Designed miniproteins, single chains, continued (3). Designs and how they scored, part 108

Each design is a single chain, and the fold is of that chain. pLDDT is the mean over its residues in the fold that is shown.

## One batch from the design tools (miniprotein)

Design m11766
Fold by ESMFold2-Fast:
Structure m11766 (fold): chain A 67 residues (1-67)
Amino acid sequence: SVEEKIEEAIKNVETLMELSGAPISSIKADLIKHLYPVAPGEVAPEDNRTFDSMEELKKYIEEKLSA
């Protein structure tokens, strides 16, 4: 389900942060895009957006997966 994919993406980001020691504000949206489905034929554009909190990140992923 979409909810399970959101939880998995969040956990993957948390794991990446723990592994790299980077704060949430250093995680770019383009890095997160490959953790969720992309439309067929879509080229992954560079997205330099960063997030101030895990809550903001979760909202971003929910919005993208629900669109």
Scores: mean pLDDT 66

Design m11767
Fold by ESMFold2-Fast:
Structure m11767 (fold): chain A 74 residues (1-74)
Amino acid sequence: SAAEEAKAEAERLFAEQPLMPGEEAARLVRRTGERLGVPELGERLAAFISHFPVVSRDLLLEAIEALERAARER
């Protein structure tokens, strides 16, 4: 699924560093929202995340899981 692909990409990006630039994380979140059919939520979460200079793996995974949950409710 698009969510599983996004989680795999996140794990690869965090392999050598504990934090990721917020802009990069936001781009992944927005793309995942589009692929899951919840683009409005994806853009909203991406905009929020992009305000942070860095984000943790856990925060990014929680955002991806929120998108996946919203997609299941549709």
Scores: mean pLDDT 82

Design m11768
Fold by ESMFold2-Fast:
Structure m11768 (fold): chain A 65 residues (1-65)
Amino acid sequence: SMMEEKKKEIEKLIQDAVLARSQGNYEAALRLAREAIRLGEEYNLPQSFIDAARALEATARRQLA
């Protein structure tokens, strides 16, 4: 379904953000986490679905300060 495709898109963004963080690329991790949050809000998904992205954004922000 279209909703399953949207969820997969966000899951991939979160996976890519985790990979970027593990590589020390905090700029990419921040960008990808923010995009996942933006799409999750746009698609009206539960906050629990994007909790990992919010945690990644917070970590990346702290590393870039």
Scores: mean pLDDT 85

Design m11769
Fold by ESMFold2-Fast:
Structure m11769 (fold): chain A 70 residues (1-70)
Amino acid sequence: NVASMLRRAAERYRQEGKDDEAERAEKLATKVENDPSFFSTEEHKEITEAVKPIADELARQGREAARALA
């Protein structure tokens, strides 16, 4: 779910003190939820770029956290 990943990326940006990036990711997530079928090439690239490093880090952390909690 791209919207969920963008919201998660926004939380990460906020933790790093990057409030501007966090707000942008949050707005993109809202746009995705409201109309996921309509994206410009630029918007799609921005979503992918914002999510890419966060998704990779969250996937690693999620696997580690799930194993630690189990």
Scores: mean pLDDT 70

Design m11770
Fold by ESMFold2-Fast:
Structure m11770 (fold): chain A 95 residues (1-95)
Amino acid sequence: LSKEELEELKEKAKEYYEKGKEAFAKGDYLEAIKYYTKAISYLLPVYVQEPSKENLELLAEIYENLGKAYEALGDLESAKKYYEIAKKLREEIKK
């Protein structure tokens, strides 16, 4: 992917992350999960090619919010899984 294509993917990831947060704030947890998952799908290629602290922190934040949405639905196993992913990503930031 070109740097321009990576920036477009990152912008789309941020757009869907904001939509996910809006859905969560409204109590629409299924819609929040949909948008957070879409944000992760756009951000993963960016993170793989450019594993910067900024990209790691953004990815960790989205996984943490995905966990919160699953927790709000009572899916504690999925919530725990995504919280653990977010924690591991944040541990990489210190290295």
Scores: mean pLDDT 87

Design m11771
Fold by ESMFold2-Fast:
Structure m11771 (fold): chain A 111 residues (1-111)
Amino acid sequence: HMPEKVRIELDDVDSLPPEQIRRTVRDLVRGAAEGGAKEIELDIRGVKTPEQLAAVFRGVAEGAEEAKKLGITKIKVRVYQDGKLIAEFEGDVDEVAERARKLAEEYEKQL
């Protein structure tokens, strides 16, 4: 019996290189979808740099696109930088992927 809703928390992101953050976020979203989740709630804490923020949002966008084929209906995302909630959004897979892509592009412009 698969859980309908899965909550994922990442609390030690500040120690991770951007490429690893992107892969981890993508793989966690995909893994929940492969496990049969219909809804995903993702909390990411400890983000420090624009490179890490861009990587988080790229990972969310990529994970959402992969999860789309696996029947995910809703994704909720919260991202914290230095204990402050800097981004919160939810929607269907297409809405979340698009919002995450736009946020990644905004932080990539700061590089």
Scores: mean pLDDT 84

Design m11772
Fold by ESMFold2-Fast:
Structure m11772 (fold): chain A 74 residues (1-74)
Amino acid sequence: MSAEELIDEAGEAINRGDYEKAVELLTEASKKAVGNRELQLRIIGLILRLVGDGKFEEARKVAKAMNEADKEAA
């Protein structure tokens, strides 16, 4: 599954209230999106969607995964 496919499926998971699956998909997408600013911004958009839905711990998990992936690649 590509980063784009993972992001799309994560958005669908959020839409149906499956936040656990959304975190799993976005965590994997974060690793594959390293070096791709457009995909990273899409993941950030979904993190903000999680915050808007009151899913603060889920949003924090994804943000941590993005930061760790960026550090690994730098």
Scores: mean pLDDT 84

Design m11773
Fold by ESMFold2-Fast:
Structure m11773 (fold): chain A 80 residues (1-80)
Amino acid sequence: EEEAKKKAIEVVDHAIEYLKKQKEYNEIDKLLIVDALREAISKLKDAESFEPYLEKILNSKNKEELIKQLEELREKLEKA
């Protein structure tokens, strides 16, 4: 469980770093990030508690909003 949580946080951190390096927002990048997060989070005991955060990420309309929602997910993961 701790390893799964650490891996999920690493996926979030990598996604945020990747997005900060991009000049343009890309819808495909968001979908790939959500898929990677769903896979990592599916290994957690309380995976269902994270669904609202994944929904917010999926509904992000620009890079700034996407990064903000990813940071909120990271905080939730650290408290789990």
Scores: mean pLDDT 82

Design m11774
Fold by ESMFold2-Fast:
Structure m11774 (fold): chain A 75 residues (1-75)
Amino acid sequence: SEVLKKEIEKALDPNNKELIDFIKKKYGVSDENAKRLYEEAIKKAKERGVKTPIEFMDILNEILEKEKEKYKAEE
């Protein structure tokens, strides 16, 4: 699908301000941390050869959940 191809291309753009702002607002992280987590998700997605936005969002969510678990372990 052309739509899915364009959406994944946008999701894999490390300068996608919309996704960086989404991560920042949703998870309460700094601009620096949001960009770092987003770049980690892009790298992992490219390594796994993901071709859909849903697969990319699954990877991003996995990375963000691991970040949350670190904060829960620190009392």
Scores: mean pLDDT 76

Design m11775
Fold by ESMFold2-Fast:
Structure m11775 (fold): chain A 87 residues (1-87)
Amino acid sequence: SEDEQTYLDIWFSVALGDTEKAKELLKTKFGLSDEQADLVIDALSRRMTDEEIRKAAEEAGLTPEQIEKVIKIVRNVRDTVLRAFSK
């Protein structure tokens, strides 16, 4: 799917250290704020758990809706990468 390609591109950009491209995709394709995009990149880079992401997001002053969107995107990126790697 188009979303699957975007998730792979985000993961690849993060893996290569292209934080600017990853942030642009997160903001443009998923409507994330700068703070949400930075947290997604951090979560992927540091292999953060859902609990760690939630705590970091709360400390950053994100709303519950913004927090759930970050967690959902991180899960979708990880799930897409695992599925692609297993093929």
Scores: mean pLDDT 85

Design m11776
Fold by ESMFold2-Fast:
Parts: C-alpha cells; sequence; structure tokens
Structure m11776 (fold): chain A 74 residues (1-74)
C-alpha cells in the first residue's frame, strides 16, 4: 500500500543518512539514523508483512546498527 511504500522510502533516507554519518566517523549520529530506519521499516512491515523490500532493508539497518554499536563499545 501507498502508506507502507512511504515508510520504506523514509527508512531508506534515514539508512542513507546513517551511512553518511558513519563515513564521517560520527557514530552517535549514524546509530540514531539506523534506529530511526529500523522503526520505519518495522512500521512498514506492520502494514505489509510480506514486503520483501522492507524485510531486506530492516536486516541491513540492524546489521549496520550492530556494527556501529560494537565500534562505540570498543
Amino acid sequence: REEAERLVEEGIAHLDRGNEAYAKGDLDTAAEHYRRAIELFEEALKLDPENTLAQGYLRRARENLAKVEAEKAA
């Protein structure tokens, strides 16, 4: 549905902003954007549970967040 598609697009934008922050070494900003992307993809999946795009991006955002959190803990 249109609403789920919008949430996926917003999630992708946050994922991209997180990647930009990570590239600059701003781990706190990267983590915030990845968390927001996760929330948006989870909301999209509540509306359309079989959305393979949202499932794939959610997995990627979670992997990126875990990587950033590991670096912050080091």
Scores: mean pLDDT 86

Design m11777
Fold by ESMFold2-Fast:
Structure m11777 (fold): chain A 110 residues (1-110)
Amino acid sequence: MTRAEAMEVQSVASALVEAGDLEAMRERVRELLIEKAGLSEEEAEELIREAERVADEMIALWEEEGVADPALRAGVYGLAMGALVEGGVPVISRDAAGRPVIEVAPAPPA
């Protein structure tokens, strides 16, 4: 999948999560992954599940820091989805201020 296609998936995921429609997000992202990336239905479902797992973990860490913002939730879901779509591995780390962030690690060499 190209960077532009990964950015499209990220934008769609963020917008639908911000709207509170997780089921529409899953459906639309699945469609994009199958049609544009050539993934199987099973591969698309696995990628979406992994992105949601990483996003939920990041949101839980932010809630422990006392932050609960729907815009942050939407952004985190988009970043996790985009990272996986580009073939990167989303990794939760902390910035210079000690705040939880998602970094994208390169996939291990085959």
Scores: mean pLDDT 74

Design m11778
Fold by ESMFold2-Fast:
Structure m11778 (fold): chain A 98 residues (1-98)
Amino acid sequence: MDEAAYEALLAAFRAAKRELLAEIAELLKRREEAKKNNDIEGYVEYFKEMVRLALEAGLLSEEEAKLLLEILEEAKEKAKDVKELEEILQELSEKKEA
């Protein structure tokens, strides 16, 4: 094992993790503000950004990301407020375990 290469890899992962956690924290704050203000469009933007981050981080495939965005569009059409939107998103996500 090349110790210098290993340390460089760990430093890169720690930096990426810090940046990702900071973006997630900002998005979670946007989610809470959208829920507080009943801002459906703000919640939709939050969800799209979370899907984008997960795709970029390799936590989602392109097919899974597409499915989540389709679920979001379906939930947006049916939801009257942010609470209902979040409940529909949770229900649809649980039913479509791939």
Scores: mean pLDDT 76

Design m11779
Fold by ESMFold2-Fast:
Structure m11779 (fold): chain A 77 residues (1-77)
Amino acid sequence: SMAERRRAILEFVLLSVRVEIDFVRSNPHLPEERKRQILENSLEQLRAVREEARQLGDDRLVRRAEELIREAEQLLA
């Protein structure tokens, strides 16, 4: 279904963002400007995923996006 294809795309985006967040976490000596750029871009993508997941009524995807948002926000603090 169309909703199933949309969910698959959102899951792919979540996996891609997890890789970016893990890259920042595994490279503590990255320049602060670069960390900020990666994490702010990740947060923008995650907020978009969360909104689309809400439109689909997929509470699991909403929760997964919110968990990654918390991780990215903690790394920016």
Scores: mean pLDDT 90

Design m11780
Fold by ESMFold2-Fast:
Structure m11780 (fold): chain A 104 residues (1-104)
Amino acid sequence: SEEDVLAAYKKALEKVQEKAEAVNYTVESLKAALKLYEADPEYYEKILKVRAEQEGVSEEEVENALSELKNGASLEDILTKYLQEERYALADAVAVKYYKSLKE
């Protein structure tokens, strides 16, 4: 569910100590992204690709993360790893794509 994805993201941010103060902002940003995805999926996909390209995120990295999640990996653990590596665009891409997979 949306609430489960947001909860996992919040817990991942809390594990990255220096980002604790940004938890509310980043959760609200993800909520906005999920709402934008619901309203205009094609436009959101374009924004996501631009952000991913700026950080050097490949479609293969996102698909590998989604495959691990389908095989029982923890969303919280995957997001925690990416946030610790300061790969924010990858963390956002995986969270949104995972949410999309739950809707389909």
Scores: mean pLDDT 76

Design m11781
Fold by ESMFold2-Fast:
Structure m11781 (fold): chain A 80 residues (1-80)
Amino acid sequence: SEKDEAFLKFFERTLESLKNMIDELYKKYGKEGIDQAKKSLDAAEKSLFRLAEHLNLSPETIERLKKGVEELKKYIDEKK
């Protein structure tokens, strides 16, 4: 649906911005910046899926959101 497509585009744009912010935090604060980013992502993930449920997004869209979050977590973990 248009709603699902709009949300996915917003989410994909947000992921790219977050990757850039994570790179900057790592350069400025090293491991401490990465640890903080991971904690913030865990909190944001819960809010994201609560919002997705409220908006009644399709199961396919929710699966794509899950994959995006897991890819971002992997990106953070690879900054060790």
Scores: mean pLDDT 80

Design m11782
Fold by ESMFold2-Fast:
Structure m11782 (fold): chain A 64 residues (1-64)
Amino acid sequence: SENDLIEQQIQDIQVQTARQQQELQEQYDATTDPSERAALERQAEELGRRAAQQIRDLVRQYHS
């Protein structure tokens, strides 16, 4: 059903985002460069923001 497809898409976004956040966290933990750390923090924030927006856009198309 449409509801099942939207739910699967939301789960896929969450899983992919969590994996990418884990990769950024590993890079953050591996570096002591303040400039690199700041860039990784911004990337993690943007990644989370985009994922949240994608999920909200999907939910807005859902009725019920």
Scores: mean pLDDT 85

Design m11783
Fold by ESMFold2-Fast:
Formats: sequence, C-alpha cells, structure tokens
Structure m11783 (fold): chain A 107 residues (1-107)
Amino acid sequence: SEKVTEDLIEMGNRAAKEAGIPEVSKASSVLDPVGGVKISIESQALAALVERLAKRGVGSGLTADELLALVREELERFEKEGISREATERVLATLRRLLEQGGAALA
C-alpha cells in the first residue's frame, strides 16, 4: 500500500500541474507543518485518502468512479480553505482521465 500511496501522490502532483495550480503548494504547509517541503493540497488529500482506503482493505475493489467520488469529497474540504472549485474540477477531470488509462501503472 505504501507504493500505491506514492503512486497516487505522484499522480496527484501531475494532475495539479496539468490543471495549472502550482501556487496551491504554499497552502500545503498548513497540512504538513513539520515536513517543510511544499506539496500540493491535492497530493496530500490523495495520499490521506489512499492510506485510509488501504487500512480498510478496499484496495482493488473500488471502481474509478468510487475513488473519484471520495477524492471529490476530500477536495471539497479544501475548497472551503481557499482552493477554487474550478481548480478542483480540473484536478478531478485529469485524475479521471489518468485512472481510466491505468494511472496507477504510470508511476
């Protein structure tokens, strides 16, 4: 599951970059006050989501749509903290495309 978490963090970083939201990385310091390394809020949300799903044993049983629904729910929390809805929708659209193309295998 650690490799899956790493793969999804990388996929999240690619999605954020493709969506044109690199400036959101500064807000990630609120979610990682110890690390000192800036990563996108989207990447942290994806990592946290994957960790929770792995701990619950839901692994390969989830469809892409089910995974995207859970990611959307997490990203909606960050919209309340300053991420635009347009940016959230772009990240979700990119992530859906990558998942439909076997995104986890592209890491």
Scores: mean pLDDT 51

Design m11784
Fold by ESMFold2-Fast:
Structure m11784 (fold): chain A 69 residues (1-69)
Amino acid sequence: SSALERAAEALRRAAESFERQGLLEEAKGLYEAADLVLQGKVEEAKEIIRRTLPPTVAAVVIADLERLL
């Protein structure tokens, strides 16, 4: 769906931002989450975000993801 595509694109842009900052593990997790969102595996994507990012940052990213879905 276009909503899943927009959500995945938002996660990819966040991943690119982390990658530019040298935060490679955070970027990797967000790229993995974007791929899961495209597969409709939203709960698995949220779990990757929660494991990869600091709790406050994960909460913001998940809230943005839920707003786009």
Scores: mean pLDDT 87

Design m11785
Fold by ESMFold2-Fast:
Structure m11785 (fold): chain A 89 residues (1-89)
Amino acid sequence: SEEERELLLIKVLIISASGGIYVGERAQRRGQTEVARQLYESARRTIKEAIKRIDELLKKTKDPSMIEELKKLKEKAKELEKRVEEGLK
């Protein structure tokens, strides 16, 4: 369905942001400050897009299972957002 395709895209965005943050944190520990910054800024944009898509899908869906999964994905996105903000300090 359209909603299932959108959910899959949201999951891919969150996985992508998580990977970017992980690599960014590694780069930061190695003193690669500019590489880390670029990765964190990219992850920030991806997280913002994921949250926007989660909020729009929550407005459309009536499936309780999908609502529960979207709420969990939003919590993950917010945790990733905090990690990005810590990395950019």
Scores: mean pLDDT 90

Design m11786
Fold by ESMFold2-Fast:
Structure m11786 (fold): chain A 91 residues (1-91)
Amino acid sequence: MVEVEVLPDGSTKVIVDLTTPVSSAEIKAIVDGKEAKVESEQVSVNKHRGTVTFPKIIGEAKLVVKAYSYDKFTGETHLLKEETFYIKIEP
């Protein structure tokens, strides 16, 4: 699920809910080719929520969300899911 909210300061907040077969996941977001800051929260054993905040966009933005599992013992990162969203922000 993807939820988009425009904040009073003109920034855009995007909430992405991810279900994964593993209990730990890292969510990374790319907006129009730039890496965006993601606040990740574990909602349940296999559910993670990523919150991305970025400056006001005029028109459409391309959001690419990549989900990874990180193995702390081996130091390996495995790509679990990659999804592309097109966010249209109306004036």
Scores: mean pLDDT 68

Design m11787
Fold by ESMFold2-Fast:
Structure m11787 (fold): chain A 94 residues (1-94)
Amino acid sequence: DELARRLAALDERAREAAAKGAGRETVAALLEEALALLPLMDDAAVEQLIAELRASPDAAAAELLAAHERGGREALLAAVQAQQRAQLAASLAA
């Protein structure tokens, strides 16, 4: 429930930032705060994520599963963080 509460707080901050006309820097900061919450996921949440990745045909999902096979939970979460940062960087560069 702590994770859900923190995610709700980030959503509220995102709405407030949007109302104030926030730019790229605010979006990047909110993403980093959300990614900082990933290590707080309990084992059940991580198992659910793995199940969803196994059901996905996406190449990105296959890379995350490969990271989990190599280094478990820590490698999986690091790979999620890396992919999310890369996607934001690509979006901001467009």
Scores: mean pLDDT 74

Design m11788
Fold by ESMFold2-Fast:
Structure m11788 (fold): chain A 88 residues (1-88)
Amino acid sequence: SELEEEARRLEERLREARAAGDEETVLRLEEELGILRLELFKDKMSEEQVEELKRLLRELARARRAGDEERARELEERIRRLVAEAAA
């Protein structure tokens, strides 16, 4: 689908931005990719899982902008586990 191709393009751009150390672009692309992934997977997720993922993505964006690396790492781990559980 076009959404899946867009996600792949955003992932490629995100890898380039990370390699370049462009923190502002990294934060923006991570937020965009998170929203796009939610759209791709919401039909495979329970309503409760979708709401939790939305909350975690918003908290992650805030932690990233605040420079709270520890909180961001915790939220990334929680998002990863939730997505893996939904995909299984």
Scores: mean pLDDT 78

Design m11789
Fold by ESMFold2-Fast:
Structure m11789 (fold): chain A 61 residues (1-61)
Amino acid sequence: SSAQELNKKMADASAYGYALAAADELLEQGAPLEEIKKVADLASPENAAKVIAYAEEKWKA
C-alpha cells in the first residue's frame, strides 16, 4: 500500500484506540450508557459499532 493508505489506517487505529480509552474513562466515572456510546462518533463508522458493543458489554459488568 502507499504511504497515504498506511497513514489512513494508522489514523483510524488511533481514533479507535482513543474512543475505547474515552469509553473506559466514562465507564469508570459511572457516566450514563447513552453518553458513553457517543464516544463511538470519534471512530470510523466500522469501528464505531465495535466501540458501542464494547461499551454495552462493559456497562453490564
Scores: mean pLDDT 81

Design m11790
Fold by ESMFold2-Fast:
Structure m11790 (fold): chain A 57 residues (1-57)
Amino acid sequence: MKEAVEKAVKRYIEIIRRSPKSLVQAESPGVLDFMKSIGAPQELLDELKAAAEEVLA
């Protein structure tokens, strides 16, 4: 389960960088909360948040 969570976070980071700002703004808070609730590592959560902030800049 932890390996699947790590892969999911990394995959979402990859997707987010190619996604329109409106989709990133709408979905990113919910995805972050969900990934945190299922035990995603803080380092990957920080990378996901940074990727979202980069797209929204």
Scores: mean pLDDT 76

Design m11791
Fold by ESMFold2-Fast:
Structure m11791 (fold): chain A 75 residues (1-75)
Amino acid sequence: MAEEIAAQAEGLSPGARAALTLYLSLNPDHAAALRADPAALQRIAERLAEEFDESLSIQEQIALVRRIVDEVLAP
């Protein structure tokens, strides 16, 4: 599920895709929301392509993904 959703995001580096996959595996509610909203997934992919830095720690990478997902899915 998480890997399938992350695979649909265009323009991601392997590192950014791995971080998104890990985040979605830990947050099934956000995974379900993004599966239902391809436009939101593409907005997240666009922001990750611009902001992702592979030199960040895994914890910092996941924090970045969480921030982007929260901002995109905010009501």
Scores: mean pLDDT 81

Design m11792
Fold by ESMFold2-Fast:
Structure m11792 (fold): chain A 74 residues (1-74)
Amino acid sequence: MLYKYSKEMSEKLGKLVNEILEKKYSEEEARKAIEETYKELQKEFPEISEEVMKEQIEGMVKFVLALKRHQELA
C-alpha cells in the first residue's frame, strides 16, 4: 500500500515540477504550488501522515529551487 501511494505522489509531483519550470514560477510561487499540491495529496492518500507530508514538501521545495537556480544560470 505505501509503495503505491509513494508512486502516485511522485507522478503528481513530477508534473508539478515540470509546470513550475515551464511557466517560470518565482521561488515563492513554486513553494506555494508545492504546498497546495500536498494538501490535495493528503486528501487522496489519508494513510500518509502529516509528518511524512511535511518532509516531502521540504524535499520537493529544495529540489525544485535547485533546478530553477541551475536553469537560470544556464
Scores: mean pLDDT 72

Design m11793
Fold by ESMFold2-Fast:
Structure m11793 (fold): chain A 89 residues (1-89)
Amino acid sequence: SSLREKVQEANRRLEEAVREREKKVEEARKTGTEEETNKVKREEGQRVVEIAREQLEELEELQPRREKVIEEASEAVKEIKEVVDKLVS
């Protein structure tokens, strides 16, 4: 299931980006001014949003493929059932 792997990878990247932002903000608070801390918050926040947007775009591309696979599987099951019904009749 490559789709499950892609969702897991997307979530991992987002969690990593959020954690990196939190770490950089904490480091800025320890060594920098409030202005420097706010700058890091803005820059790292923008990076997280950009990563989230890219991951959503990738997942949106995969969503129509998933629906097609479910539809094709449903049609195949119906065809098999019709063949079985003809053999049992």
Scores: mean pLDDT 70

Design m11794
Fold by ESMFold2-Fast:
Structure m11794 (fold): chain A 80 residues (1-80)
Amino acid sequence: MTVKFTFADGSTATVTFSDSDTADELLLKIVEAMKNLSVEQGETLFKIKLEIPSSATAKETVEFIKKNKEKLGIEVEELE
């Protein structure tokens, strides 16, 4: 699955992940996909990590971000 994340500052991260990927692997891929990670973006990603279960999959993490998009300031677009 390929997903585009758009942060409140207009920066974007496009990430491809598999059904076997963990939440931590997804969050790392988002960090790696960003040109320049701001302190605010890093804090938002850390907040996501704290609020999701440690057993969460990448897919469950995407659904969490979609459900909490207003609170997190992240728009999510599924490309595949």
Scores: mean pLDDT 79

Design m11795
Fold by ESMFold2-Fast:
Structure m11795 (fold): chain A 70 residues (1-70)
Amino acid sequence: MGIELLDHIKTLLNQGKIDQAIALLEQMRSQSTGDMKNQIQQTIDFIRSGDIDSALNTLDSMKKNLENLS
């Protein structure tokens, strides 16, 4: 389930480990389709532009969506 991975990505972003966070997001994107794939891509784009706050908000939205499916 993606929740633990999303928490790990948030931790990496807060630690400034940007390249590691992007690598994990790209791995998730390769296994995702539709809206989830688009949200992951948007998160990567926010990180690359330096908008970490928007990236963290998108990750929180993805976590809530996954929690509702569980």
Scores: mean pLDDT 81

Design m11796
Fold by ESMFold2-Fast:
Structure m11796 (fold): chain A 70 residues (1-70)
Amino acid sequence: SLEELLEQLRKALLEGKYREAGRILREIMDILGLSEEQKEELDRIVVRGITENRPEETAEEVVRFLKRFQ
């Protein structure tokens, strides 16, 4: 389910498993039918979070962003 994928994504981001997080993100983006502009906005959120080394805040921001499109 989408909720299970969002939980797996949160966990992967919190654990710094960015390859796994990227795979889960791609699946969620396909399910939600995100536009290219929305995908670019999401990428900016992820890149900022990684750069600032704030895994908990990044996980929350990413999940909140994706829930806007449910």
Scores: mean pLDDT 84

Design m11797
Fold by ESMFold2-Fast:
Structure m11797 (fold): chain A 63 residues (1-63)
Amino acid sequence: DLYEAVIKAESEEKAKEIAEEISKIEGVKEAKPGFTGEGEPVVYIVAESKEALEKAIEKAKKI
């Protein structure tokens, strides 16, 4: 099973930085910067475990 989340970022540049850093976490299969339908910068995350997803979210908060 895969675990998915979307994290809002402060800017497009920040979304790219977050995606690059969390993609280095073991168990994160995909991390990509993008936008919501309203044009808000976000990071899309796909992880192979709930633990990996939670670790990615916590790391993103520190960036």
Scores: mean pLDDT 81

Design m11798
Fold by ESMFold2-Fast:
Structure m11798 (fold): chain A 85 residues (1-85)
Amino acid sequence: SKVDELTALIREAYEAGFADQAVRDALNDRIDAILKDLDEEEREKLLLEAVQRFLEENPELRAELERLAALSKAGVTREDLEAAR
């Protein structure tokens, strides 16, 4: 399925290292190729499902994301995150 393909690509990119811009660019290009014929809502849905699947395989990463979400609820706004750009 497309979800399985996206999950595999996310894993490959994670293992290659997301800090590298070339890795991120290659991942985005491959994702766009898979999702090219879909509208934006369907793209977001499939990407969310793929990310959730990846996190199910890596529960330590899920716990870290839940911790970051809890910090966001404690008053770190979206504007604060954009100011850090």
Scores: mean pLDDT 67

Design m11799
Fold by ESMFold2-Fast:
Structure m11799 (fold): chain A 61 residues (1-61)
Amino acid sequence: KFDEITEILKNMSEAIKNGDEDAVKKYMDKLKSLGLSDTEVNMAKNLLERGFDPEAIAKGL
C-alpha cells in the first residue's frame, strides 16, 4: 500500500507541474480508492504544490 501511494504521489506531482488538472483529479480519486480521506488527499496535494518530496508525504499519511 505505501509503495503504491508513493508512486501515485510521484505521478500526481508530475501532473501538477504540467498543469494537467484532469490527471491530478484522477490520481486524487485513486488515492481515495486506497482508503485515504478527502482531508488526507487534499493535504497531500497541497504539500506537493509546495515542493515536498512524495516519499516524505506518503510516510506522513
Scores: mean pLDDT 82

Design m11800
Fold by ESMFold2-Fast:
Structure m11800 (fold): chain A 62 residues (1-62)
Amino acid sequence: SAAGEGALRAGEEALRNRDGALGGAAVYGSKQVLEKDPSPEAQENARRGIELGEEAMRAAGL
């Protein structure tokens, strides 16, 4: 889904820039995708978005 791709890309950008706030937003958005979109691809993208967002938050010291 577009929302799942957006959340994944936000997570990638957050990790690249070590942006903890964007990382948190990517985690939040990805969790919303997990709730709303049951497709396997959306679930995979959302799970990856959470992982990248959490890594970005850790890199930012959050």
Scores: mean pLDDT 80

Design m11801
Fold by ESMFold2-Fast:
Structure m11801 (fold): chain A 80 residues (1-80)
Amino acid sequence: MQKELEAKYIELVTKLGKLWLQAQKAIRDGNKKELEELIAQMRELQKEIAELKKSMDEESQKRADSVIRTIENQIKNLEA
């Protein structure tokens, strides 16, 4: 179970990295529709990480909180 949780966490963080790169490209291309869809996907990942956090130890929860905060800051920068 612990290894499965770590694998899922890594999967979600990897997806975040891909979405962030796609969002940066959408900004450069002026594609508002794609950017809005990507922001929605980033918010969904934030929710999935928050749910996964409930099953983590205290130190892993702190790491998850840091990622959740990073997502929020990234979204704010994309919406600016």
Scores: mean pLDDT 83

